# Ledger of designs, part 105: designed miniproteins, single chains, continued (3)

Each design is a single chain, and the fold is of that chain. pLDDT is the mean over its residues in the fold that is shown.

## One batch from the design tools (miniprotein)

Design m11639
Fold by ESMFold2-Fast:
Structure m11639 (fold): chain A 94 residues (1-94)
Amino acid sequence: SDPELDQKLLENVLKAAEAVYEATGDPVAREAIETVKRLLEISKTKPLDPIKVVALALNAIAAETALWMGDYEEAVSAARAIKGLAEELIKEAE
């Protein structure tokens, strides 16, 4: 995968998680923010699984769409998926 593209996708994922936290105050969204920030640091030096990076980007789109529709439960669910996928990528990089 392209490291510059991966970084831009993860930056968009971070923005989506931040938007969910700002809208909901849900601690899962805060945990997603912290986990994606750690993954961003790892991505500077280690290749990531491109399938999971794409899955993160799709969940970011789902979170933003849910927020636009006022569906805060779906937005938090997408943030939970972002956290889980980011945790898996961090573990795989260790």
Scores: mean pLDDT 88

Design m11640
Fold by ESMFold2-Fast:
Structure m11640 (fold): chain A 60 residues (1-60)
Amino acid sequence: SEEDLERAREIGVRVGQAHPDMTEEERRKAARAILNALGLPVTDEAIEAFIEGFEEGRKL
């Protein structure tokens, strides 16, 4: 859902702020693990939303 994608993105922002130096592989692995742990859908769309959030968060 759009709400799940928004939440994935928000989580990505927080992770990017805390761990800006993560590699692309580490980011995708973290996305899958965190989304799964929170009971959110682990879809390509949710992973990309997380990664987009990460890129914004790392700039802050």
Scores: mean pLDDT 85

Design m11641
Fold by ESMFold2-Fast:
Structure m11641 (fold): chain A 89 residues (1-89)
Amino acid sequence: KTTQLPAQTVTVDAEPGKWVKVTLTFTHDGKTYTVEIVFKVPAPNTSTTGSVTKKFLLENKTLTVDYQISYDGATKKVTVTATGTLEEK
């Protein structure tokens, strides 16, 4: 079974070219799935996309997180928008 999890958005203060770590938290069936991503803040008015896969071996589950990172030079904030896909046996 494959479940699309609700989108998560995290906004933090940052400067372009600096490295930032954000924690993304997804909840499904009363369980919490946490993944950390580390990335370099993109230039203003640009976006970067990426994907990370985390396996939860004891639960036979795989979480794939697809994310988009953007930086707003006017507000000096980086925004990470992520979607999670949970695959269950």
Scores: mean pLDDT 79

Design m11642
Fold by ESMFold2-Fast:
Structure m11642 (fold): chain A 75 residues (1-75)
Amino acid sequence: SSQQQAQQLVQQGYQHARQGDLEKAYQDLFQAAQLLGVSPDTAKSVARVLTKELAQGRADADSAFSALQSTSSND
């Protein structure tokens, strides 16, 4: 399902962000947002913010996935 694929991508993005690979983290989170039905402009914005938060240890994969689901519901 798109939900399961998005969750897997968020997990990958979290790992990339923790390793300092911010470009791959952003790409994973942007793709996850799109799979959850977030509009492209909103997906770019939220993926950028979540990439920063994950890299700085202010978010984890579960909180990032929840944020994307909430964004999708309000988009």
Scores: mean pLDDT 88

Design m11643
Fold by ESMFold2-Fast:
Structure m11643 (fold): chain A 61 residues (1-61)
Amino acid sequence: SRARSLKALEESFRKDAELLAAAKPLSEEEREERLRKSGVSEESYDLSREIADRLLRAFAE
């Protein structure tokens, strides 16, 4: 069912977020350098983060 699938997806997101919080693969300086090399603007990056944040909030309900 859709409800069961959404709950599984929500749980998956939470586990992935916990793993990312436990792992510190890149320093803040390294992330800034990669963003500059990729040609991604700070504005585009901020928008992407806002969208991801809103999506996680939707699944937190």
Scores: mean pLDDT 61

Design m11644
Fold by ESMFold2-Fast:
Structure m11644 (fold): chain A 66 residues (1-66)
Amino acid sequence: SPLEQLRLEALQRTDQLIAQNASRDEFIAAMKKLADEMLERGVPLDEIAQILQELGNRWREHQRQR
């Protein structure tokens, strides 16, 4: 589905930001851009929230592992 493809691409981008040692501010900016793009494409707010929560949890988990 288009939503699943978008989720996978978002996860890949999150992993790339982690690998590049991106700052919290850079990560937040990327998440805001992603949310705006999903809103423009008509993705429901609850699905956007679920994706952003998944990405945030993944990013925070890697920060904890150091």
Scores: mean pLDDT 81

Design m11645
Fold by ESMFold2-Fast:
Structure m11645 (fold): chain A 100 residues (1-100)
Amino acid sequence: SLADLVRTILRHYIEELRKKAEEEPEFKEVYEELIRLYEETVERVRGASPDEVLALLDEHIARIEELGKRYPEVKEELTALAAMEREFRAWLAARAAQRA
C-alpha cells in the first residue's frame, strides 16, 4: 500500500537523520526535532488511505519548511529536503491516480 511504502521510506530517513545528529552535534537539536516530526508522520500514516497519506505528506512538508524558519543555520538543507519530498509526493499522487 502507499501507507506502507511511505512508512518504509520515512523510517529510512529517520536512520539517516540519527547518523547526521551524531556526525554534526552542533545541529543535534534541529535533527532531533526533525526525527520527532518524521516519527509522528510514520505513525499517522499507519492504516491511512491514499488520499490521507498525500494530505499527511503535505502537512509533513509544511512542518519541515516551518522548522527551517526557526533554524536559519540549516534553512538551505531543510528547503532542499522539502523540495525532494514534494517530488516524492507528486510521484505518489501520480501512482495513486493510476490505481484509482
Scores: mean pLDDT 85

Design m11646
Fold by ESMFold2-Fast:
Structure m11646 (fold): chain A 59 residues (1-59)
Amino acid sequence: SMEELQELIETLRRRLKKENPNLTDEQIDAEVKKTLENIDKIMEEVAQRRAERLAAALA
C-alpha cells in the first residue's frame, strides 16, 4: 500500500543515515530508490503471477 511504502522510505532513509554517516544525502536517496525499485518489481511480479494463475484457472 502507499502508506506502507512511505513508511518504508522513511525507515530506510533513517537507517542508512545512521549506519552510513559517510554517505551524502544524494547517495542515501539513490540507495533508497534502488531498494524501492527492487521491492516494487518483486511485488508487481507476485501480483501478476497471482492474476495470471487465477485467469488461467477460470479459462
Scores: mean pLDDT 78

Design m11647
Fold by ESMFold2-Fast:
Structure m11647 (fold): chain A 80 residues (1-80)
Amino acid sequence: MEPSAEEKLEQLKKQIDQLLQQLEATTDPQKANDLIKQITSLLNEMQSLALKSGDQKLIEETGKIVLETLERVDEILKKL
């Protein structure tokens, strides 16, 4: 069966969480840059899926996840 928009968003969030853990663990600026590119790519995909779903609650919830993820990335980068 085709995964639902909710299932796809959950999968993307899990991937982002894994990449954030790797970003927090890295001391290599080059590896950090590569991880950030992957995170931003997944965030863009998550946002697009939420918008295509037409579900206002999913759109708002996804928007919050995007903002919180970007804030976390910024805090990690301040320590590098």
Scores: mean pLDDT 82

Design m11648
Fold by ESMFold2-Fast:
Formats: C-alpha cells, structure tokens, sequence
Structure m11648 (fold): chain A 81 residues (1-81)
C-alpha cells in the first residue's frame, strides 16, 4: 500500500542522502508518513513527495541510483490512486 511504499522511500533516503541534507529529507518524508497515517489525501501526499524528490535531485542531495529507485516507487504509488 502507499504507506509501505513511503516507508521504503524513507529507508532509501536514510541510506543514500548526503549527510548535509539527510536530517531534513528524513524529517520531510517522515512528515508525509505521519500526515498519511492521520488521514491526509493520498493524492496531495504524492504531489508533495514528487516536489520533494524533484528538489532533492536538483540540489544533488540524492545519488542518481537513489533518485531512480525512488522514481520507480513513486510510479507504483501513482498506480494505486
């Protein structure tokens, strides 16, 4: 489900984010998990997540491999809407 996929993205961020960006990215993904568990609209969560990943990619906060892995999971999440 969406929550399990978000938790996978959190683990990718924990393992792959550059040290300078890691605490912020972990906090932002955790906030998306918390909001989804609290009943936030899944479509809004996916839009926020997409913006977060695009920003992290532009800033170089995540490796190419990590971005590609997250993008694949994002595609799976959109298929669940």
Amino acid sequence: NLLDLLKKILEIVKENAKPEYRPQLIAEVQKLIDDLEAGADPEEILKRLTQLVERAQKEGALSKEAVDEIAKILGEMYELL
Scores: mean pLDDT 87

Design m11649
Fold by ESMFold2-Fast:
Structure m11649 (fold): chain A 76 residues (1-76)
Amino acid sequence: HMEEFIKQLKEYNDSLSDEEKAKEIMDLLFDYFRMSPEEKAKRSAEWKKKRDEFIKKLNETIQSFIDELNKALEEL
């Protein structure tokens, strides 16, 4: 279901002229500047948390893969 939504967004984005895209970017930028300091801090903290979670999971996956490879190599 998310893939269908992403596809529709891509088609919409591709249909816009460069001038229309620039206007949308400017509107998003002005919306960001209209946010309260509390909302900006909350968004920043949430993004940092998501990034840190992703890095942690990535490191855990890499370590598990290395451990599995080392075990396979010991059996050769």
Scores: mean pLDDT 66

Design m11650
Fold by ESMFold2-Fast:
Structure m11650 (fold): chain A 83 residues (1-83)
Amino acid sequence: MKEAIEETKRILETLPKSEAVARISGILIRLAADGVSRPTIKALMLAAEIRMNENPSPELLKEYEEALSKVPKELQPYIKELA
């Protein structure tokens, strides 16, 4: 998980938005196939979406906080750093 979060951060720092979205989608699909919990995958997805967005909606931020609260405590700082 930490490695997937770090890879997502690198993608967002180095690639154009369209290519970043495609690469991150591939990471999320892989994590789901590997049996990673739905809230953890959702929190990572929403963190990436927030980072790519100049003005994230209150609804998006609320959904992110709800998903993040269900993520293991050791992973929360890494996902928060991504957003």
Scores: mean pLDDT 82

Design m11651
Fold by ESMFold2-Fast:
Structure m11651 (fold): chain A 61 residues (1-61)
Amino acid sequence: SLEEQEEEWVEGAVEAILRGKASLEEIKAFLDQMAAGHPDLAARARRILARVEERLREIEE
């Protein structure tokens, strides 16, 4: 499902950040780029970013 694909992407992004393969700023920039041309993608990008930030907050606590 779309939600399953979004969560898989979130976990991959979190893992990349934790492994030092990507920064949160790079993930944010990618999602901002995805949202740039399409309002529907903007909503999706915001959900994905919020989930990545939530997961990182849970891990760093």
Scores: mean pLDDT 79

Design m11652
Fold by ESMFold2-Fast:
Structure m11652 (fold): chain A 94 residues (1-94)
Amino acid sequence: SVNERLERLIESAEALIAEVEAAVAAGASKTELSSMRAFLDHAIKEMEEEYKRLLEEAKKKGEEIPKELQDRYEEVLRRMRELRARLDALLAAL
Protein backbone atom coordinates (compact mmCIF):
# COMPACT_ATOMS: atom_id res chain seq x y z
CA SER A 1 0.00 0.00 0.00
CA VAL A 2 0.97 3.68 -0.27
CA ASN A 3 1.04 3.86 3.55
CA GLU A 4 3.48 0.91 3.77
CA ARG A 5 5.77 2.58 1.19
CA LEU A 6 5.65 5.88 3.11
CA GLU A 7 6.46 4.04 6.37
CA ARG A 8 9.50 2.42 4.67
CA LEU A 9 10.57 5.83 3.35
CA ILE A 10 10.41 7.28 6.90
CA GLU A 11 12.29 4.25 8.33
CA SER A 12 15.06 4.66 5.72
CA ALA A 13 15.39 8.36 6.57
CA GLU A 14 15.51 7.59 10.33
CA ALA A 15 18.28 5.03 9.69
CA LEU A 16 20.27 7.59 7.67
CA ILE A 17 19.88 10.21 10.44
CA ALA A 18 21.15 7.67 13.01
CA GLU A 19 24.13 6.72 10.81
CA VAL A 20 25.18 10.36 10.23
CA GLU A 21 24.70 11.29 13.93
CA ALA A 22 26.83 8.27 14.95
CA ALA A 23 29.58 9.28 12.49
CA VAL A 24 29.60 12.87 13.82
CA ALA A 25 29.77 11.57 17.43
CA ALA A 26 32.68 9.26 16.46
CA GLY A 27 34.64 12.21 15.03
CA ALA A 28 34.37 11.41 11.31
CA SER A 29 36.96 13.13 9.08
CA LYS A 30 36.25 16.24 6.97
CA THR A 31 36.24 14.00 3.85
CA GLU A 32 33.73 11.58 5.42
CA LEU A 33 31.50 14.44 6.69
CA SER A 34 31.60 16.08 3.24
CA SER A 35 30.51 12.80 1.60
CA MET A 36 27.74 12.34 4.18
CA ARG A 37 26.56 15.93 3.63
CA ALA A 38 26.33 15.37 -0.14
CA PHE A 39 24.49 12.05 0.38
CA LEU A 40 22.09 13.64 2.93
CA ASP A 41 21.33 16.55 0.53
CA HIS A 42 20.51 14.07 -2.26
CA ALA A 43 18.44 11.89 0.13
CA ILE A 44 16.36 14.92 1.23
CA LYS A 45 15.55 15.80 -2.41
CA GLU A 46 14.68 12.18 -3.28
CA MET A 47 12.50 11.84 -0.17
CA GLU A 48 10.54 15.02 -0.99
CA GLU A 49 10.00 13.85 -4.60
CA GLU A 50 8.94 10.33 -3.51
CA TYR A 51 6.54 11.80 -0.90
CA LYS A 52 4.86 13.93 -3.61
CA ARG A 53 4.56 10.81 -5.81
CA LEU A 54 3.04 8.83 -2.91
CA LEU A 55 0.50 11.63 -2.25
CA GLU A 56 -0.57 11.52 -5.92
CA GLU A 57 -0.81 7.69 -5.87
CA ALA A 58 -2.93 7.81 -2.67
CA LYS A 59 -5.25 10.41 -4.30
CA LYS A 60 -5.57 8.24 -7.46
CA LYS A 61 -6.44 5.14 -5.37
CA GLY A 62 -8.80 7.00 -3.01
CA GLU A 63 -6.52 6.06 -0.08
CA GLU A 64 -6.14 8.35 2.94
CA ILE A 65 -2.68 8.79 4.42
CA PRO A 66 -3.12 8.88 8.25
CA LYS A 67 -2.26 12.23 9.87
CA GLU A 68 0.16 10.41 12.23
CA LEU A 69 2.15 9.15 9.22
CA GLN A 70 2.14 12.62 7.58
CA ASP A 71 3.36 14.13 10.88
CA ARG A 72 6.15 11.50 11.09
CA TYR A 73 7.23 12.38 7.54
CA GLU A 74 7.31 16.13 8.35
CA GLU A 75 9.28 15.47 11.56
CA VAL A 76 11.90 13.23 9.89
CA LEU A 77 12.30 15.72 7.01
CA ARG A 78 12.81 18.53 9.56
CA ARG A 79 15.46 16.42 11.36
CA MET A 80 17.29 15.70 8.07
CA ARG A 81 17.35 19.41 7.18
CA GLU A 82 18.62 20.34 10.68
CA LEU A 83 21.32 17.65 10.42
CA ARG A 84 22.38 18.99 6.98
CA ALA A 85 22.70 22.50 8.51
CA ARG A 86 24.74 21.04 11.38
CA LEU A 87 27.08 19.29 8.91
CA ASP A 88 27.48 22.59 6.99
CA ALA A 89 28.48 24.33 10.25
CA LEU A 90 30.92 21.54 11.20
CA LEU A 91 32.55 21.56 7.74
CA ALA A 92 32.90 25.38 7.85
CA ALA A 93 34.69 25.07 11.24
CA LEU A 94 37.14 22.43 9.96
Scores: mean pLDDT 88

Design m11653
Fold by ESMFold2-Fast:
Structure m11653 (fold): chain A 81 residues (1-81)
Amino acid sequence: SSLDAEVDALVAEFRAALAAEDWAGALRTLEQLRDLYLANPDNEHLRRAFEEAVVLGLTRAAANADEALAARIVEMASEAG
């Protein structure tokens, strides 16, 4: 579906932002994934993609000892349910 393609593109963009240490870009992309998930809460592909992005972001925040980044990611995950 067009939504699945958009989700996959956002996940790829999020991974690229993390690799580039572009934290602002990573957070914007994660927020877009969160907003799509909130609009489509029964979409399992989107739920998995958002959960994987949260785990990946938290793993990177932990590696960098970035408590502010970790807190923002946890907040976004909490807002999603």
Scores: mean pLDDT 87

Design m11654
Fold by ESMFold2-Fast:
Structure m11654 (fold): chain A 64 residues (1-64)
Amino acid sequence: DQEALEAAKQELEEAFRRRDLAALRAIATRSLGTLSPEAAAELQRYADALEAMLAWFDRDTAAA
């Protein structure tokens, strides 16, 4: 469903802007289970890219 994919991407972007990796992962995991294989693949690629960026930010900001 294209609407579900667009809504999921929007939620992922909001979680990313908040730097909330847990929320981003939860949104991606739940949405992937409800999408068509094509939409799920697109969402997973997008979520993976955002997670990689957040992991980089987390490593930098967690330095002590």
Scores: mean pLDDT 75

Design m11655
Fold by ESMFold2-Fast:
Structure m11655 (fold): chain A 124 residues (1-124)
Amino acid sequence: SVEEVAKEEASKIKDSDLTPEQAEKKAQEIIELLKSEDENTILRAVEEALEFVLKNAGKPEHHKAIIEVLKALVELQSKITDPSLDFYIRLKFHTALLILEAKYGDKLDPEIKELLEKLAKGKG
């Protein structure tokens, strides 16, 4: 089942070794790439954002950086006209939500959860 796959993937995630300062710097780098006019750069930024969220969500000191990245993704999603890119973002962040809920349950930060739910639902 999807829930069993999410639990397996959750067990494989190792928390990042980033300091809070390094996490903030990485978040800003990702946010800048998400503002690119180049589709390949945007796709790479979405993948880097996914990895960043998955590896840092367990560290409360990194939550501000994660929230900034997720807000930038929501802004990007609001402007996307390409249905394939919108679907890709929805699929990836719905998967991330399932993995993080499997790993952290009620300990998952509520604002991070809300932003992931918004990305998973898309434009409506």
Scores: mean pLDDT 85

Design m11656
Fold by ESMFold2-Fast:
Structure m11656 (fold): chain A 65 residues (1-65)
Amino acid sequence: SMVDTLTKELNEKVLEIAKETKDPLELHVKISQLLQDTFDRNPSLSLDQRRSIAQSVYKLVEEKL
């Protein structure tokens, strides 16, 4: 699905950003911007789909970063 594809792509980009970003606040800002840019590029995503994608990304940050 589009949600699964976007979630996988975002998780990979989050891990790349985390490797290059040592400041926690800067990391948070970059991840928030990445999510917003993704939602702006995919305006057809429902609020539930956006919530699912965001939750997956923040779960990755919590568990692996």
Scores: mean pLDDT 83

Design m11657
Fold by ESMFold2-Fast:
Structure m11657 (fold): chain A 85 residues (1-85)
Amino acid sequence: SKAERATKELLDKMLELGFISEEEAEEIKEMVRQGVSVYELAKFILEKAGIRPGTALLMARAMVYGDEKALEQALKQLEEQAKKK
């Protein structure tokens, strides 16, 4: 599905950029499989990755709903935040 592809793409990017560990990526995958709310998923991502709240919300929307615009915006914002390290 679009949501499954978005989840994989975002988690792969977060791992590549060093925002999360492989263990945290597996926790996020499990949360998506369990059908947690966008807000619960965004909160978890925010707490683990230290990214901006708006970026975490875009990621959660892409992962839960398969929102392609949210996916594109989240990927861009993750790369921008990584460059500020």
Scores: mean pLDDT 86

Design m11658
Fold by ESMFold2-Fast:
Structure m11658 (fold): chain A 84 residues (1-84)
Amino acid sequence: MLERIVRQADADPDPDVAAALLEMAFAISFNDKNLDTEEVDRALELALRSPNPAVRQAAIDWLRKLVEKGLATPRAKELLEREL
């Protein structure tokens, strides 16, 4: 599901709407007790490759939130380090 939302956001002509959509999608996923960390990592990796800078920034912000919440996988930490 998350990857589809990222692709839809990347196709959106309004970068602010795209970023807001991603933030809402990740917020919902992080409140799920059955968080699929692999799906989240794939979605974040896809968002970081977006040509839209607002989408990439949203992905970076969510990677930081994952680290703060102690939910970051080793892959998520690597993705954040590449953007710093």
Scores: mean pLDDT 71

Design m11659
Fold by ESMFold2-Fast:
Structure m11659 (fold): chain A 81 residues (1-81)
Amino acid sequence: DVDAEIERLKADPARLGEAALLLRDQGRLDEARGVAEAGLAVDPQNADAWEALGRVLEAQGRTEEAAEYFARAAALRAAAA
């Protein structure tokens, strides 16, 4: 049950990015964006959270903003290497 999985992921602050991507896959884009933004608020150094919000923004047609979030995710991953 995808809805049960989304609620399970939303209960874990570290997994809000995964919850946002499942919401995006369900076409629930406004909810997906809110959950992805919450993930960034929990840990702004989490590259996966930046990438998840970028993918949601891209699905919403906000391609220019999505590009900035993907660039931030890449920079965080490079700094962690």
Scores: mean pLDDT 83

Design m11660
Fold by ESMFold2-Fast:
Structure m11660 (fold): chain A 74 residues (1-74)
Amino acid sequence: MSEEQKKAVDEVLETIKTKGAEEARGLIRGLGIYVNGAVRPMEKTGKFLGYGGTIGGNIARVVLAYEKGLEIPK
């Protein structure tokens, strides 16, 4: 993970904690990372969304899961 991605990931986590899921989705989108509503389903179901085919999308999903305290498969 690049330092730029790590910083962006931390910003998304902080945004979820302070502003909520919709704001965090905006940040992810601004990075060119589209998680296709991962923030909402993970928040509503309390489950990790799973892994997709893109590195950026997977980073965002892992970050959101950490914030929600969800189990992340290895």
Scores: mean pLDDT 56

Design m11661
Fold by ESMFold2-Fast:
Order: C-alpha cells, then structure tokens, then sequence
Structure m11661 (fold): chain A 85 residues (1-85)
C-alpha cells in the first residue's frame, strides 16, 4: 500500500540521520583522545581528555553497532517499499 511505502521511507530517513549523528560522536571522541595525547604540558589534563574521549567512544560505538543492524533491516524495507510503489 502507498501509505506503507511512505512510512518505510520515513523510517529509513530518520534512522540514517540518527546513525550519522552517532558516527559524528565517535569522531569527536577520537579527536579528544588525539588532543589529550598532544597535551604534554599538563599530564593530568591530558589523562582527563583521554578518559573522556574513551568514555564517549564506548557509548557511541555501542549505539553505532545497534544502528548497524537496523541499517541492514532498513535496506530490506527499502527494497520491499520499491516493490509496493
């Protein structure tokens, strides 16, 4: 049905945006770790940045793995929607 096709497309678009946001979080976490490694003037501050970056990566990586499974499901739904339209 046309309504089911529109719903499938909407769900796919929403999940793609969410996945992109979580991937940005991983990049930010990696940047914090890199910044910490370059801060040789204050070892305590460097360690704090590295720890914060690792915690952010741990949190965002978990979400990315979850959404990765959803991306495969969305590819299947997109193919089904194309057959309905």
Amino acid sequence: REREEEEARRVMEEARKELAEKRKGVAEGKALIEEGKKNVEDPAKAQELIDRGKELLKKQAGYIEMLKGGDEALATMSAAAAKLG
Scores: mean pLDDT 65

Design m11662
Fold by ESMFold2-Fast:
Formats: structure tokens, sequence, C-alpha cells
Structure m11662 (fold): chain A 93 residues (1-93)
């Protein structure tokens, strides 16, 4: 769907770039809202779990790469049974 493509495009653009954890969380929150609005509840659940993991592991000012975010999203996708999304993210990283 469109939200999945936006997520994958964001990961491609930010794979080797450092961003703050707070900026990543805001981006994933926006995508989660859009996923729910489009009826993609599974993607919203993947994104919410990834946000919870980021909050548990990092302070908002900590710098993180798109690749590190991608690894967290792979784990979240697998835990939610979205193996297709996990594989798509692996292809980008």
Amino acid sequence: GAVRQQLLDWLRQNRDRTVTTGQVIRQLQQLSVQARQSGDTRLANVLDRAIDQLRSQYDSSDQITGSQVGQILIQSAEQQGDFSLADQIRQIL
C-alpha cells in the first residue's frame, strides 16, 4: 500500500544517515496514523511496536541510522507475522 511504500522510501533515503530517535519516532507515528486511516491495521501495529522498542532502547536525543531503524522494524514485522514487510526491509538494508 501507499503507507508501506512511504516507509520503504524513508528507509532507503535514511539508510546511512543519522537522525535523532525523537525524529524517527515522530515519522513512524505519522505513518502509523496514516496506516490506520487506510485500513492497514497490521502495518500500524508493526510501526507502534517499533516505536515502543525505540523508546525502551534510546533517549529522544540519541542518534540512530535508518539501517538501525530498519533492523528494529524487521523484528517488529516478524513478531506481528508480517514476513513480507520484513523481507522488503531486508532488501533495502
Scores: mean pLDDT 90

Design m11663
Fold by ESMFold2-Fast:
Structure m11663 (fold): chain A 84 residues (1-84)
Amino acid sequence: MEEKRRKAAELMVEKAKEFVAEDPKDPENQLLAYASAIAAYLLDQSEENKELVEKMRKLALEAGVSEEELKLAEELARRFAELV
């Protein structure tokens, strides 16, 4: 499973936090944070990662990301998770 998927999930959590920290008002950074959070959740379906997805989705919407862009981020996250 096991080690590869967990390590990838941990890296995606860190990436989501990095994107938010760099510029919390930038729609592109918030979209990438949301995609990273979804990828983390797909790789490790913990309550913490579920909460991260919900938090990042809210921040992305507040930054002006559209529902269509969120769907694109979800698709990109799925493709990434399939590569692990």
Scores: mean pLDDT 83

Design m11664
Fold by ESMFold2-Fast:
Structure m11664 (fold): chain A 71 residues (1-71)
Amino acid sequence: DLDKKVEELLKEIKEKARLGDIRGANEALSKLHQLALETKGLDYAFDVLLEASKAFGEGLSEGLNLGLEAA
């Protein structure tokens, strides 16, 4: 189902960003944006982009904190 696929992609974006896999995070973000646009249109795609941006930022912050603690 669409909602489950969106949730899985959001989790993938956060985890890949946390691990420093920026390419993988961007690929998941692109897939999520395209899926949202093709299925429910612009309003839903905008909401999904905001959630994806938050997930990416949180993942990146967590990854940076882990790297700083290891240094």
Scores: mean pLDDT 77

Design m11665
Fold by ESMFold2-Fast:
Structure m11665 (fold): chain A 75 residues (1-75)
Amino acid sequence: GSLTVEEIAQRAADAGVPLDEARELVEKAHRVVMKLLFLGKYDEANRFFQEVYDALLAGDVEKAREIIEKAEKEL
């Protein structure tokens, strides 16, 4: 689905994530997704985004950040 960064950040904030931190993490995740899509790694991009989204909706900022940092190191 075409959820905006703002819509995802607001849902994370509703789950207890500070809004500014939610926006930062969603923007970083979006950059990783775009890079994976550019490399033709569609399944990895979809899985990565879903894992970050699930962590943010659970209010698990630490897990979301770890998923993003791991992906950035592997790219």
Scores: mean pLDDT 81

Design m11666
Fold by ESMFold2-Fast:
Structure m11666 (fold): chain A 59 residues (1-59)
Amino acid sequence: SLKEQGEKYYLKGLKAETKEDSVEYFKKALLYFTQAGDDSGEFRARLALTAAGEEIPKL
C-alpha cells in the first residue's frame, strides 16, 4: 500500500549514511504519505526533512 511505501522510505531515511540520501528518502516518504492521506506520516516526513536541513536549537 501507499502508506506502507511511505513507512519503508521513512525508515530508509532514518538509516541513510549521508544527509543527501536521507533527504531523498524522506521526500519519497512524504510523497507516499500524502498520496495515502496519512496526515501523521506527512507530518513526520516534513519534520524529518526540516531536521535534516537545519540544526534545530533547543527551546
Scores: mean pLDDT 78

Design m11667
Fold by ESMFold2-Fast:
Structure m11667 (fold): chain A 94 residues (1-94)
Amino acid sequence: SLEELLKELEKLALEKQPEFEEMLSKPEVERLKFLSEVNREKIELFKKHGYEVRKVGTSEILTSENIKIVLEHIELTHPETGETTYLSLLVSIE
């Protein structure tokens, strides 16, 4: 159910809070890697709760240090309502 999914997402957020605080002092690339790994765990929770998972595109960004990052965008669709949400994953660094 959506309620059970939201509780699991809240638990994940609380468990990751100390690492989020440590990331505030890290370079942008390291923060994006960390956020991407958290989003991978979120996607697995959405899948466990019956959400449809679809890759919908990629984006390239340049960091303040001129590092090129490629993000893959994931669409998550609620099995009963059809409501969508989106998460991004880091797939390459150049």
Scores: mean pLDDT 86

Design m11668
Fold by ESMFold2-Fast:
Structure m11668 (fold): chain A 86 residues (1-86)
Amino acid sequence: SEEERRALAIERLRDIAARVEELYQKTGSPLAKRAYDVVREILARAPTLSVEEMMRALAEAQNLVYLLETGASDEEIEREIKRLEE
């Protein structure tokens, strides 16, 4: 169901937020902090988002945490953060 898909997306976004928070705690990276803040803001807005918006946000957040964990450029990371802010 759409409700089950939203609930699963929220849980996965919470897992992503935890991973990004751990990275920020280990590295002190301002980009990791900003990534954490944007994922938390999406989670706060989750009750107002459609399932399609939640699935898009999850896919973009998964890409963002992958780039952060693999040491992508600051430019690439900032671009992905901006996509989530929109």
Scores: mean pLDDT 86

Design m11669
Fold by ESMFold2-Fast:
Structure m11669 (fold): chain A 92 residues (1-92)
Amino acid sequence: SDEEKKKEMEKSIKNSEDSMDDMIKTAKKMNNKDFLKKLEKEKKKFDELKKKAKEYLEKGDIKKAMHEVILAESIATLSVMYHTSLLKEEPL
């Protein structure tokens, strides 16, 4: 149902936002200024996509809302993958 799709999209946006916020918090603790600057730029793009998704949901355009959610999730996923890659390149 459209109501179930809306709830799943809202949950997906929330999970992606929480992941990005956790990465920003971690970058601040690590004092990695270059990574923090990159994450803040990607978070801005994420927020723009989140806004578009919400606007489409308010208009009842489920397909366009889903497209914007997928793009937002992709930004969050790539940010997490980049952070994981940096941690693996540091010798213990």
Scores: mean pLDDT 80

Design m11670
Fold by ESMFold2-Fast:
Structure m11670 (fold): chain A 58 residues (1-58)
Amino acid sequence: MSPLEALKQHTLQQDDPSLLPFIRRGGDPARLPQFKAEVAAAKSIEEYYSIVERWNLS
């Protein structure tokens, strides 16, 4: 498994949305599928981290 695939798998298999900072800050849990879809569509490690940072830092 590539490093990118491992990072995606870790995020996509996460069942507890409370572990995500944007949810803990009162973000809408209904947006979780959108976040996961963006993560799944990431084509590089840099793109993956950009997505995670944007969602977790608002």
Scores: mean pLDDT 68

Design m11671
Fold by ESMFold2-Fast:
Structure m11671 (fold): chain A 73 residues (1-73)
Amino acid sequence: MEKLLEEVREAIRAYLDWKAAHPDASADERGDAAVPVVQAVNKLMEEGGLSPEEVGELVTRLVEEIRAERAAA
């Protein structure tokens, strides 16, 4: 579980960094950039045994943690 959770965290960080660097990106470009996050989330559901609802809650928490970390830095 820890490794799968860290993969999701890393994917979210990379996506947020990409999004910040590309504020004028189209919806399609944002969708493409989000593919690693979707892949990591799907792997967490399949291998970690989490429901879509549990994964949604977890992703929300991870995004909040990453944003708080960056706001404090």
Scores: mean pLDDT 79

Design m11672
Fold by ESMFold2-Fast:
Structure m11672 (fold): chain A 87 residues (1-87)
Amino acid sequence: MEAREYAEKAREAAKKGDALKAGEYANEAAKAASKAGGREAAVGSSAAAIGGAGAEFAHEYSKTEEDARRSAEGAARTAEAAAERAE
């Protein structure tokens, strides 16, 4: 349930347009998935880590709220994918 909890937090951050927090929670979901599952979880973890890095990059370099929100939504989706693979 840990990876799923972080996926939910990433989704909440995305709704608020907080790309940095969405990325952070996506990375935590990736870590939780890696601890809980085997090789299937590893693939989801890689996707979540990439999404998290993208959100952080957008937070630092995007000037528009739309770009930050879209990056946060991407991070939330990758966190959800990691949680599904951990199950």
Scores: mean pLDDT 63

Design m11673
Fold by ESMFold2-Fast:
Structure m11673 (fold): chain A 81 residues (1-81)
Amino acid sequence: QEFDDEVLYALLLIYLAIAKLNKDPESQAETLRRAAEVALANPSPASIEALRDGIKLAEEFNLQDTAEYLRKALEEAEKRL
């Protein structure tokens, strides 16, 4: 499915904003993993940037396993560009 880079970036920013608003680690981790899945399905410079922002957010939330998942997703997305 095709997204314009700006639409994809906006969608990924919404996922990151939802993760920031979540109160529990399980919901934060799930939202960030969903963002990674969307980014991997739609590899673009916008999705790469969103994955980098997601990694920083996961680290800020002390979600170590989620941060590692996002780093692997970033590596995979960069290979698909």
Scores: mean pLDDT 76

Design m11674
Fold by ESMFold2-Fast:
Structure m11674 (fold): chain A 61 residues (1-61)
Amino acid sequence: SDAELRARAEAARAAGERALAAGDHVTAQKHYQEAVVLYQELGDDAAAEEVARAAREGLGA
């Protein structure tokens, strides 16, 4: 369901943010990539772009 996809996307985004705060850039990148894909599957392109931007800014990419 869309609600389950959104919950998974939010969980992946939160995991990426926690990993970034801990300085684990490899783990952060994996979780952010997962969140972007899940938001794209939802059709929420705005949320996908927000997560991609956060990853670029946080990881220096």
Scores: mean pLDDT 86

